# Designed miniproteins, single chains, continued (3): the designs that were tried, part 91

Each design is a single chain, and the fold is of that chain. pLDDT is the mean over its residues in the fold that is shown.

## One batch from the design tools (miniprotein)

Design m11171
Fold by ESMFold2-Fast:
Structure m11171 (fold): chain A 74 residues (1-74)
Amino acid sequence: GRDESVDELIQEIEDIIKQLQEYLKTHPYDKEAEKLIEEIKKFKEDFLNNKLSNQEILERFEEFKKRAEEILSK
């Protein structure tokens, strides 16, 4: 099975994607939100394929969280 912390990170990634997808239902022309969803999906794929170091995972995820919060606060 996966490590508990890995499962938690995957859940957080999925939750952010879901929040941005829900946001797009009411803001269908927000290109920043569309782009961020695509970037986070690629990040998740790279993470699942063990292409990222622990440091890269932490740094990229924090950047994605910040960008998502900026979009969702509009």
Scores: mean pLDDT 80

Design m11172
Fold by ESMFold2-Fast:
Structure m11172 (fold): chain A 117 residues (1-117)
Amino acid sequence: AELAREGGREAARAAREAGPEAGGRGGAEAGSNASLGAEKSGDVESSMGGGSGATSGGMGAAVKGEERGEAGELGAYSAGEGTAKGSEKSGDEKGKLGGEGGAEGAREGARAARERG
């Protein structure tokens, strides 16, 4: 659980500084939004490994919802565009939806990080 929390926290920070740009790319990078904050966009690709698709599966970066969804910060990333897709299994689906929540997730992550102060 803490593994996802570290990634989510840093992802929210990066989203706050880069704004929707980081999220837009993160969404395209499929579920690597958490790594985007911890490392650079170039390193995000290595985390993906597959880059098949958030809801389709085959994303190496898409950690199961319990790790990514529980992080809270990662929850904000996942809650973006991916929210509508994975309502069925909140815990498990959130991890995979992280990639789909790129643009919206990054914005909400940045806003949440800002407001939490």
Scores: mean pLDDT 37

Design m11173
Fold by ESMFold2-Fast:
Structure m11173 (fold): chain A 68 residues (1-68)
Amino acid sequence: SMMQERAIEAVLKAIEEYYKTNGDFSNLVPAIRQSVEEGADPDAIVEAVEKKFPELAELVRKTIEILS
């Protein structure tokens, strides 16, 4: 789905911003919440994060669990 691809890309972009801001989580958690609210598959989000940023995959997975 094009909507799912965009939601996942928004999360990945928020992670890049997290690194640019030296660990500011203020944009990351809202981006994860929005991706789930837009109907992106949680497993697809975690898989995409693990592929590019494996060190943050567990954090993203746990954040989705808390938001669910």
Scores: mean pLDDT 81

Design m11174
Fold by ESMFold2-Fast:
Structure m11174 (fold): chain A 78 residues (1-78)
Amino acid sequence: DLRSLIPAALTPGRRASTAKAYGLLSEFLGDRLDPGDLVALARALTAVFDADEAAAREWLLRLGVPEEQVDALLARLR
């Protein structure tokens, strides 16, 4: 959704990123993790991403996500 009223980097963007992270992680790891673990992981990912995108990328790589998929996932979190 296009919104000219609110900057993408502020709180609404962070909330959208958390929802997107949950959706993406559910598609990628839904069969491997319980819903509660997916929620915790999505919160952790968006918190790290909000503080440092490079740290979020490194964290996903450590989690076993392939490099190409990590870049695409981070782009979709925005």
Scores: mean pLDDT 63

Design m11175
Fold by ESMFold2-Fast:
Structure m11175 (fold): chain A 100 residues (1-100)
Amino acid sequence: MAEEIRALSEADPYRAEFERDKKEILEMVEKLAKEYGLPENARKILIDIFEALVEIARAIYALDVYRHGDPEQARADYKRILETIKKEIPKAVEELKKIL
């Protein structure tokens, strides 16, 4: 089981790219939240929410690969979901700022 999980992980051609994408999104959330002057607790909540959204998108990618056997097509769909997530970052920060 551990060796099988490792082999599957090593066989994912986009693993390093997706980890960079996740880091970029979380850094955008932190930067924008700081620029808007959100308190630390609000920033942590936003980071946790956006991390969960990226993890859900990654799970959708894995399921798509499992169902269709096309990692390249699944990657394109995953990237589209990430672009949608990125567009929601400013809106989430602005809405939180209004209620604080």
Scores: mean pLDDT 81

Design m11176
Fold by ESMFold2-Fast:
Structure m11176 (fold): chain A 61 residues (1-61)
Amino acid sequence: SAEEAAKRAENGKKAAEALGLSNEAAQRGYDAAVEGIKKAKEGDAEAGEKGMRESGQLLGG
């Protein structure tokens, strides 16, 4: 749902901030999470979910 996607996007952003954006992967993850949050707030839950998945992949790899 859009609400769940927004929560996931916010969690991704907080995780990227906690990592201090100290490397390129963390920066990319943060950018993806920010875009996901923005899209989710605009009512685009799918874009929010995509941003969260991309953020997770970039931060987890």
Scores: mean pLDDT 65

Design m11177
Fold by ESMFold2-Fast:
Structure m11177 (fold): chain A 80 residues (1-80)
Amino acid sequence: SAEEGKKLWLELMASMHGENGEGGDTDPPGPSLVGLGKAFGKEEIIRLLREGAPGLMPSLKGKLSDEQIEALAEYIMTLE
C-alpha cells in the first residue's frame, strides 16, 4: 500500500542520511518527488528504485524485495 511505501521510504531515507549526511535541513531539494510518478509512470519509477537514481540513492534490488520496491513506487505515484 502507499502508506506502507511511505513508511519504508522514510525509514530508508533516515538510514541513508545517517550514513551520508548530517541530518540537517537541505536547502536544495533533490529532484521533486511531486509529480514524479505522473512524469515517468509507475513502471519507470520501479526501474529507478531497482537500478538506482544517481545522486539520490543506490540500487535497491539487492536490499529490498520486488514487493517492497513496488510499495515505494506506489507511494511516489500518490505525490501530485
Scores: mean pLDDT 60

Design m11178
Fold by ESMFold2-Fast:
Structure m11178 (fold): chain A 96 residues (1-96)
Amino acid sequence: SEEEKILEWLKKAEELVTKVAKKIKESGNEEALKKFFEIMAELQKKLAEASKIPDPKERLKRILEVVKEFLSRLAELAEENGFEDLAKELRELIES
C-alpha cells in the first residue's frame, strides 16, 4: 500500500541519517559533527511544528517535505566531507 511505502521510505531515511552520523564521527571532523547536530536540531524544530497540523494528510505531507529538505542538507554535508556514495544514496532516496 501507499502507507507501507511511506513507512519503508521513512525507515530508509532514518538508516541513512544514522550512517551520516557514524561516518562523520569516525572521520574525527569536529566541525562536520557540529554542523550535523545543528541540522538535526533544526529538523527536530520543523518536525515539531509540522506535528501541530490538525489534518492527518496535510501533516504527513509536511513531515515528508521537511524530511526531504533535511536529507538534502545532509547529502550536501556528506559530499563536503568526501562521503560521495552516501550523498548519492541520500539524493536517490529524496527522488524516490
Scores: mean pLDDT 87

Design m11179
Fold by ESMFold2-Fast:
Structure m11179 (fold): chain A 91 residues (1-91)
Amino acid sequence: DAAAVREGLEAAIAELEALAAASTDPREREIARLSREALEKALAGDAEGAIEAAERAIELAQEMDPSISEEEAEAGKELVRELLRKAVELL
């Protein structure tokens, strides 16, 4: 259901905007901004641009939190690549 996928992405964008507005840490705001950019690009049908933005968000999260292992960061990147490509295909 393309409408349900679109509504889900739009809701997630609104939540990321709210999180960015509530955050006092510029790095948390940048992660939220990149995550929102990924979802906005997915809604526009740009799967590759969405993936690039999502991967940058994961890289910044790993830089902020050294407890995030390289294996966990790579698993996150694989997951967002799969999900964003599927979301674009369903839209």
Scores: mean pLDDT 81

Design m11180
Fold by ESMFold2-Fast:
Structure m11180 (fold): chain A 87 residues (1-87)
Amino acid sequence: MFEKIYELLKKVSGKKELTEEEKEEMRELLKKAEEDEEVANIIEAFQTVETAKIVGWSDEEVLKEAEEQAGPEVARYVKKIIELEKK
């Protein structure tokens, strides 16, 4: 679940225009996030990491911010994203 959500978000975040298939995948993901807290936490973690890149936060700073502001479940996914992107 996590890897597929991450791959979709990473793919769409780099595009100016989405295909109809990608738009449908995003609609289904956002709908699922309304009903599934785990999906919502993964999306929030992804947005936190992307924001950190814009503001120039270190991996330690983004993990601390996620833990304090969003909670331990979001911070857990932030850590997974950071580890995935280092590979």
Scores: mean pLDDT 80

Design m11181
Fold by ESMFold2-Fast:
Structure m11181 (fold): chain A 55 residues (1-55)
Amino acid sequence: MSPREILMEKAGMSEENAERFLALAREDPALARDLAIRNGGLTEAQAEAIIAAVT
């Protein structure tokens, strides 16, 4: 599953919000990872996959 698809389907983000989150992940991967787990309800593996795909 693509990083955008994970954010849209698993975290419930719109396409626009998923794109903004991916931009945040490139600027501050540690913050983005923490937010994906704590606020998005993603697993550590899913959060790491997103960060790895954009960094």
Scores: mean pLDDT 78

Design m11182
Fold by ESMFold2-Fast:
Structure m11182 (fold): chain A 69 residues (1-69)
Amino acid sequence: MPTEEQILEAAKEVAKQLNLPLTEDLIELMRRAAEEVAEKFPHASEEQLLHFAVQETMYEIEKERLKAL
């Protein structure tokens, strides 16, 4: 499992990419995505897990933005 520090850094990257404030909700969304990815790919490296978690989090946020149009 990625560390809390790695999850925080990944959440900062998502916030920067999508021009969003870094909030507790975003950090929690990132943590949840990392946990789900780790469950699906238990043999993946921490770097691979964080990469997939970032992509999932960004996809989920963009999907909700498009739905809100």
Scores: mean pLDDT 78

Design m11183
Fold by ESMFold2-Fast:
Structure m11183 (fold): chain A 72 residues (1-72)
Amino acid sequence: NASKERAEKLKKELIDEMKKAAETGGPESVAGVYARARALAEVYSKIDPEVAEGYKQAADEAKKLRDELKAA
């Protein structure tokens, strides 16, 4: 399924951005990726629900990493 493969690829790209943001800018940079992932999930919810779900999952992971970095 091409839509599922695309959703997984786009999710991986955001998770890679999140990890890079954590290394370079800490929790504030990860918060930026979280905000972007949420916005992308909203936009794609009307276009491609599988991609939107992937972005929503990436947003949840970014929020968790942000909160862990803030607690450290």
Scores: mean pLDDT 82

Design m11184
Fold by ESMFold2-Fast:
Structure m11184 (fold): chain A 55 residues (1-55)
Amino acid sequence: MKYLSSPQFIGDALGRYAGASPEKVERVIKEMEELYKNNEDGPTLGELVQRFLDE
């Protein structure tokens, strides 16, 4: 997957760019994993990072 990486990679990126706590990263990883399994058309990594930074 070029645009949708593993939940771990997404969590790591969020931690680096948004300064999320380890607890928050874990929650986001679980959420992304569930969304990805249920919806293949989930948001791209870029969109996830941008939305997380905006919030």
Scores: mean pLDDT 59

Design m11185
Fold by ESMFold2-Fast:
Structure m11185 (fold): chain A 66 residues (1-66)
Amino acid sequence: SVSSHQQSISQSQSLFDKGKQYASQGNNQMALQYYTQAVQLLVDSGLIDEAEGQQMIQQWKQQIQS
C-alpha cells in the first residue's frame, strides 16, 4: 500500500511539473490539463479527498486564467 502511494506521488509530481512548465510558457490550457490530472491521481489514490482536490483545481484555475 505504501509502495502504491509512493508511485502515485511520483506520477503526480511529474504531472505537476508538466503543468508548471506549460504555465510558465503561458499555455494555460495544457497547464490546467496536467494539473487536473495530477490532482485527480492524488484523489483516486486516497492521498487527498475529493473536496480538497476540487479546491486545488479551482485555486489553480483562478491563478492561471484570471
Scores: mean pLDDT 80

Design m11186
Fold by ESMFold2-Fast:
Structure m11186 (fold): chain A 92 residues (1-92)
Amino acid sequence: SSMTLDIFYETLKILLETIEEASPTGMLINLMLIDIEKDPEKFLETLTKSRSSSEGLTQDQIIDYLKLTLPDIPESKIREAVNKAIEKVKEK
């Protein structure tokens, strides 16, 4: 469960580096980062709901969630960020 949050957090940070700071999308990413830092358990519950496995979200499920919440970011860019985040989290 913590690994899913770590991947999500790193993905959001990577995406934020590649967009304009003053954009509505940038503001939304910053709000999600704040929500994760304030209450990681509640955020994880929101992501996983009753249908998640005990092992957390798959890479494709994370990509699908981000596509729905950040529609202004191309899927290819989201996928690249998730892949980079997974590699970064594996180093921890």
Scores: mean pLDDT 74

Design m11187
Fold by ESMFold2-Fast:
Structure m11187 (fold): chain A 63 residues (1-63)
Amino acid sequence: SMEEFKRLLETALKRAEEGDLVGARVGLKELQELFPEYSEELEKALAAKTPEEMARLIREMLE
């Protein structure tokens, strides 16, 4: 569901905000497997090279 997707996306955001880029990427890749309809949006966040950039991209998806 959309609520489930957002909840898991918020978990990835928290990891990115904590500076855990690797953990955030693992979470986003798992989300691509569970929600292939959002694969393109998630791929944009996965292209981030810093935790700060990833957090920004994830926040944009949640708005």
Scores: mean pLDDT 85

Design m11188
Fold by ESMFold2-Fast:
Structure m11188 (fold): chain A 98 residues (1-98)
Amino acid sequence: MSLEELIEKLKEKADELVKRYEQLKADPNASPYEILRLNELAYLTRKAIKIVEELSKLGYDEEAKRLAQEALTAVDNEDVDKLRQIVKEGEKILEELK
C-alpha cells in the first residue's frame, strides 16, 4: 500500500469515528466512557494524519509510511494507548527536525 493510500484510509477512519461520536453523543442512553473514547480516537487519528503528512513533506517517507501503517492498525483495533504512543513518537521526530 502506498503512503497516499494509507493517508486516505486514515482519513476515512477519522471520518467514521467522528460520525460514530456524533451519533453516540445524541443518544441519551450512551455510555459517557464510550463517548470520551471515540472522541479521543478521532482526535488522535487526525493528529497522526497531520504528523504523517508533515513527515512526508520533509522527505521522511519511510518513517511516515511506518507511522501511518501503525496508526491504521491501532485505529482498526480502537487502541487509544497505542495511538497516543504513535502520536508522541511522531511529534518527537518532528521536534528533532527543527
Scores: mean pLDDT 86

Design m11189
Fold by ESMFold2-Fast:
Structure m11189 (fold): chain A 70 residues (1-70)
Amino acid sequence: DLAEKLAKEAADAIEAGDWERFKEIGEEARKLGYEVVAELVGSTETADTFRVNVLKDGKVLASAEATRPR
């Protein structure tokens, strides 16, 4: 549940282009024993697509995809 919330909030931040908020979410997650990782999986002239993974103890618990227009 918490991992799914972190994935959703992180994806929402990426879609909004709010990388400061994304960083804050990652720091809060780390305090709780989670890791939030964003990977650029696609890039075009019109959009960037990221995959967000939320991990705990090296295990992926939740994932979300975020697409941000250029």
Scores: mean pLDDT 82

Design m11190
Fold by ESMFold2-Fast:
Structure m11190 (fold): chain A 85 residues (1-85)
Amino acid sequence: SEEERRRRRELEEERQRRLYRAVEEASERARELGTDDVRIDLREEEEGDLVTVRARIYLDGELVAEEEFQFRRSDYRRRLAPEPR
């Protein structure tokens, strides 16, 4: 349904935003070190309503940042009040 698609998009956008922030920070560190070898290892697991995303960021093969995000699909179930017409 359209509501389920909206919830998936909101969850995906939140994940992308947090990952983008972590990548940006790692990229700045890479520039300071004079390297462009930045790798991201993304792991996503779903357990019913719970979605867990784990991101590990490596510079020249060294782990420099680790981010873990947990989302509940139910958190995106907003009650849209029907607009009376």
Scores: mean pLDDT 64

Design m11191
Fold by ESMFold2-Fast:
Structure m11191 (fold): chain A 87 residues (1-87)
Amino acid sequence: TEEAVKRFIELLEEATRAVQEGNLEEAARKMLEADRLFQQHRDDMTDEQKKEVQKAAGKFQDTVASLPEEDQKRLEALADEGYAAAA
């Protein structure tokens, strides 16, 4: 669980970097990996660990919100495709 929290934060930091570099495909992949990891371990996480995860997610969301609308839509579409493929 502790290692899963660290990996989640790492994935979101990598996603944030990919967004800043204009690599929206990589950002979407890292974001989906982070979400899957969170879903696998959420019931095993402490409230403190969940807070750390939420803080990292908030920073990523702030980065996405600073993007042009076209890039935000592209990232959302890529994420939706990944979620659909996982269903």
Scores: mean pLDDT 78

Design m11192
Fold by ESMFold2-Fast:
Structure m11192 (fold): chain A 68 residues (1-68)
Amino acid sequence: MEENERALLLSEAVRAWHSTPEERAKIDAEMKERFGREVPSEEEFQALVKEELTRAVDAAIERNKKRV
């Protein structure tokens, strides 16, 4: 999953969790259409956030190596 797609997936999951039941059903349908899957579970969401955070930290470390 590309970084941009992952960010969209995470934002849609947060939006779904704060939505009304009617909006949640619509978001679930849109997620299936766009990503081929339903809104991630809380466990999946936490795993995705952890991966994204790890990648951001690794990128920051690599940038810092160039700053001397």
Scores: mean pLDDT 68

Design m11193
Fold by ESMFold2-Fast:
Structure m11193 (fold): chain A 90 residues (1-90)
Amino acid sequence: SPSASVQVTYEKSPDGTRTLTVHWSYTGSDGRRFEGQTTTTSKKATDEEVISQIESMEKHLISQLERLGIPESDIQSVREEFQKAKDKVR
């Protein structure tokens, strides 16, 4: 069965720099594994702008995982990781 795992990390540096890191892994039904990481750094972003960016990334990623037939349990874990990141912004 296909599976996916995502970790979402949000950090705000003392200088106001905001960093969002999304680490993902995907295993296809053929057993092949793929991994990637995206890091976005914003030097002058508001809390609202960062939350909007996180929500856009969540929506896009969930849509792709659903198309790949990823189990709902993995999808739920992805949603929880994005929610944790949003909770850290404020």
Scores: mean pLDDT 84

Design m11194
Fold by ESMFold2-Fast:
Structure m11194 (fold): chain A 92 residues (1-92)
Amino acid sequence: SEIKEKILKLQKEIEKEVAGKDPDDLEVLKEIQEKIEELAYLLGKYLREEYGEKAAEEAYKRLKEAVEEAVKENPEFKEIAERALKAFKEGA
């Protein structure tokens, strides 16, 4: 799957960009925000195409719940997390 290859490539690029940096640093996450959004979009699209709309919808619901819990603990990540969640939904 071309989408799966793009996902793996983006994951490696994100890992390289955060290597040796603090993953809790909001500025580091802001620098990779566009890649996080693209990865989320591709994950949503991959799930929809391989497993169907119901599987993508269930994954979105679980991701939304995880994002809401994470944002409750770290409200400074709200914007980046919500943008990633929106990108996932648009792909799905």
Scores: mean pLDDT 82

Design m11195
Fold by ESMFold2-Fast:
Structure m11195 (fold): chain A 82 residues (1-82)
Amino acid sequence: MREEILEKQIEIRGLSEEKKEEARRRYEELEPELERRIAELEAEKAERLAANADDEEKRREIELEHGIEVGLLRIEFAVEVL
């Protein structure tokens, strides 16, 4: 789920119901920006993969780096609303 990281952070921090609702509302406000930045990372990945079509090892590194970057971005946005 797109908000999975936010829900996990809420669980870990043991927030009150008021703070949970506020965090979810703020996350919804930021979701369009998050989705836009993820789309930019997807475009960058596609360009890098095309540039390295014949290099299987480099392509695996690009896929791994992309996964890490998207994961960190999702965590960053979830933490900002807490």
Scores: mean pLDDT 77

Design m11196
Fold by ESMFold2-Fast:
Structure m11196 (fold): chain A 100 residues (1-100)
Amino acid sequence: SSIIEEIKKILPSLNPEEQEKAKQLMEEIEKVEEYIKENEDELLEEVNATYGITDKEEQLKYLKEQVETLARASILGLLTYNEKGREAALELLKELAKKL
């Protein structure tokens, strides 16, 4: 994931508590990406059935956009847990927003 790679780039500049929060963000993003991979065929069929997108390349493009949306939603969910987690997540979101 490009999102996870961007988080990895800033990890060495974070203090130990911020690194733990960044690790939690990465784990949440990985769970989302794993879910998409494990359910790829079913999700492609759903995209076809719901949106009439029959081309597999366009279906995959749609799923990639959904992965990014779900990853961003997971990051936003972590923003509300505590002050240190919010600061770390906001810094990560700013870096991700610059490169996405």
Scores: mean pLDDT 64

Design m11197
Fold by ESMFold2-Fast:
Structure m11197 (fold): chain A 93 residues (1-93)
Amino acid sequence: SEVERLVEELRRKVEELRRRIDAPPSELLRLIEEIVELLEKLAESAPPSDRPLLGEAIHEVSAALAWLQSQYPEVSERVNELLERLREIARKL
C-alpha cells in the first residue's frame, strides 16, 4: 500500500540521518526536511499501529535539529521552522 511504502521510506531516511550526522548542515537539513514531509503525510494516513514509529522518528529528528542549532547558530531560523512543523505533526498523533 501507499502507507507501507511511505513507512519504509521513513525508516530508510531516518537510518540515513543516523549515518550522515557528521555531514554538512545544509545536507542534513535537506534530509530532515524530506523526513518531515514524510511524517506530515503519514500523520494523516497512518494506522494506530504505526504511530509509535512516527513518534520515535519525531523525537530523533527533533534531537538532531537541536544539535544542529547548537553547533550552527546560523541555521537557527530554518531549524525552528522544522521544529514547529514537527510539533504540529505530534499534535495529530
Scores: mean pLDDT 86

Design m11198
Fold by ESMFold2-Fast:
Structure m11198 (fold): chain A 81 residues (1-81)
Amino acid sequence: MLLEEAEETARLLREAGAPEEVAERILDLARRAAEAKAAGDEAAARAALAELMALLREHREEAVKAAALAGLSTDAAEPLP
């Protein structure tokens, strides 16, 4: 679920003009968060999600465009599916 949403977010960010490195890092962070959660490591999962949110904030212009493409509110900032 989280990884699938991150894959869609990465695809939308590419369509919005974000660099490939940003899309790759989003996928890596989402994978790390999913793996940590599956292993029961809440601290590692939270750290990966925090890095993901910080990356999206750094690329806010592309993130806002990606959210609009997904039909999301531009002020949606909650990290839950």
Scores: mean pLDDT 70

Design m11199
Fold by ESMFold2-Fast:
Structure m11199 (fold): chain A 86 residues (1-86)
Amino acid sequence: AEEQLSDEDLEVLAAATITGSVEEAAKMLGISRSTVERRIDRLLELGFARRDPETGKIYATPAGEALLRSRPDVQRRVAERRIAYA
């Protein structure tokens, strides 16, 4: 079966790539750091995210960027939360 990601997985991917940080992504989304870490681990395993080994910063892979581009609704929700978080 093809792996199906939830909206929460996609929101975590978007927030982590915007903030570069698990802690800041958790604050932006209003969820626990452990929830973000668990979702990021899954995204890393599936090849939708990568972590910089020097900084620990999270980036989307080309596959992750394509996935986010296919879901403008998720990107818009996260962008709105970023404005509220600032």
Scores: mean pLDDT 78

Design m11200
Fold by ESMFold2-Fast:
Structure m11200 (fold): chain A 117 residues (1-117)
Amino acid sequence: SSEELLASLTPEEQAALRFFEEVLKDPSKYTLKDYRDAFQPLADKHGLPNKALVLFLAFELYYSYFKGDPVLILKATVEAVKKFFEKNTANFFQLLSDEDLQVELIKLVKEEYEKLK
């Protein structure tokens, strides 16, 4: 069940996923600040304090293309973003305008997701 799935998550992961489910119902209701605030606890937990919006972007991009288990995608997204920033220095707005960087990030999420399934 959705509640059993959520119970397997940390509070930070639960907050991110609950917010994403609400965004899917009505994307127009939420601001960039709302996305940041929802993903900030997850970012802070993993030593990525300025990457909350990047975590959201990576998660959303992967989910839109490949679907799959949102819990495993979220866990894969954290590891992928860590690996991405070992080699790259890009802010959120640069990622939004650079399709090659988006593709690199999505490929890293896919690699981490395949290790978890």
Scores: mean pLDDT 84

Design m11201
Fold by ESMFold2-Fast:
Structure m11201 (fold): chain A 61 residues (1-61)
Amino acid sequence: VRLSFEQLRELAERMARWAHSQGAAPEKILAFLRTFLASLGASEEEIEAILRHVEEVLRAL
């Protein structure tokens, strides 16, 4: 089943929070998520919106 925008955003946020807890640099997390979301069929607009949200989340941690 293809993931919705909301499901992709939730998945990306959970992955980012986990990677941050493991000591991954924010730039590396964002780069990985960009390619990962693209592999799941997310559009460029969806990817940019999700990565903006994730960047804000990581900045607040």
Scores: mean pLDDT 84

Design m11202
Fold by ESMFold2-Fast:
Structure m11202 (fold): chain A 77 residues (1-77)
Amino acid sequence: ELAKKIEEFYKKQKPAAEKELKELLERGEVTEEEVELLKKRVEAAIEVMLKYAEDPEKANAALKEKHAELLKEEAAK
């Protein structure tokens, strides 16, 4: 089942994403408010992963690109 496959993939990636967010906070590159926004946007990005469940590499690329754009938007403000 498609949904189950992407859910398992997401669970494997979740710990790495949490570590990355902690490192960003430690470096002072983002605030707690920005992290909250990132988490909300990640939910939208997960829908992209569900769409590209047969191609997890494309889903990962889309997630990284989305995260980079969010950080750039916040920095530009």
Scores: mean pLDDT 65

Design m11203
Fold by ESMFold2-Fast:
Structure m11203 (fold): chain A 75 residues (1-75)
Amino acid sequence: DLEKKKREIRELLEQIKKVLDAQGKVEEAKEGEKEVEEILKDESEVPALLQGLRDSLTLLEIEAANPEAVEAARA
C-alpha cells in the first residue's frame, strides 16, 4: 500500500526533524524535508525513500554517540 508507505515516511521524517532540531541542525532538517517532498512527487521512489529515511534515523542515532563521525559520513 503506497499510502501506508507515505504515512510511514511522514512519521520517520518527523522523528528525524526532532533529532536534528535538538542537535541545532535546523538547516539540515529543512533541506531534508524539501528533498523528501520532491521525491514524494514520484511514487516509484517511495519504497526507496522509506528505506533511506529508516537508514537516516539509524545513522542519526549513531552520530548522537559520535558527533565527529557525522562530517566523515558525508560524500
Scores: mean pLDDT 72

Design m11204
Fold by ESMFold2-Fast:
Structure m11204 (fold): chain A 89 residues (1-89)
Amino acid sequence: MTPLEIRERADELFAEADKLHQELVKLYKEGKITEEERKKFNKLVAKIHDLYRKYLEALEKGDIETAQRYVDEMEKVLKELKELYEKAK
């Protein structure tokens, strides 16, 4: 992947995670998510934010392979966040 393709993918994954976080917060306010599940999705969102920062740092250093690995890990964490959302709605 080119640096531009990695960046576009990272930005799309980050935006999707933000939308899911907003929807999960709504479900929590509606009483459809437990406090334990809220702690879990907050941890997953925090991990996505940490991975996004790490991918940017790797990309700035020209470490394309490391940047791509962080973006791949973001996709895996996003999948877990999606599964939590689908179970709760």
Scores: mean pLDDT 85

Design m11205
Fold by ESMFold2-Fast:
Structure m11205 (fold): chain A 79 residues (1-79)
Amino acid sequence: EETLRRIAEHFRRAVEALKQGRVDEAKRHLLEGLLLWAEYQGLDVEALRPNLERIVDSLSPEELLETAQAGLDAAEKAL
């Protein structure tokens, strides 16, 4: 379950970065977590990357935190 552990770690780092107001760092970790999660689910990560980048960049800090926390919860439940 190394992939799920890596996904959870990225989402956890995104949450911590957001708590400290480091929005750019949080966006990077959230994007990496989402891409790894998509790959884990068998989705075409290369096709999703441009859309996920635009979505993550468009989110407010509050939306980023909600998304990262939901992703962390989902990854930890799957682990």
Scores: mean pLDDT 85

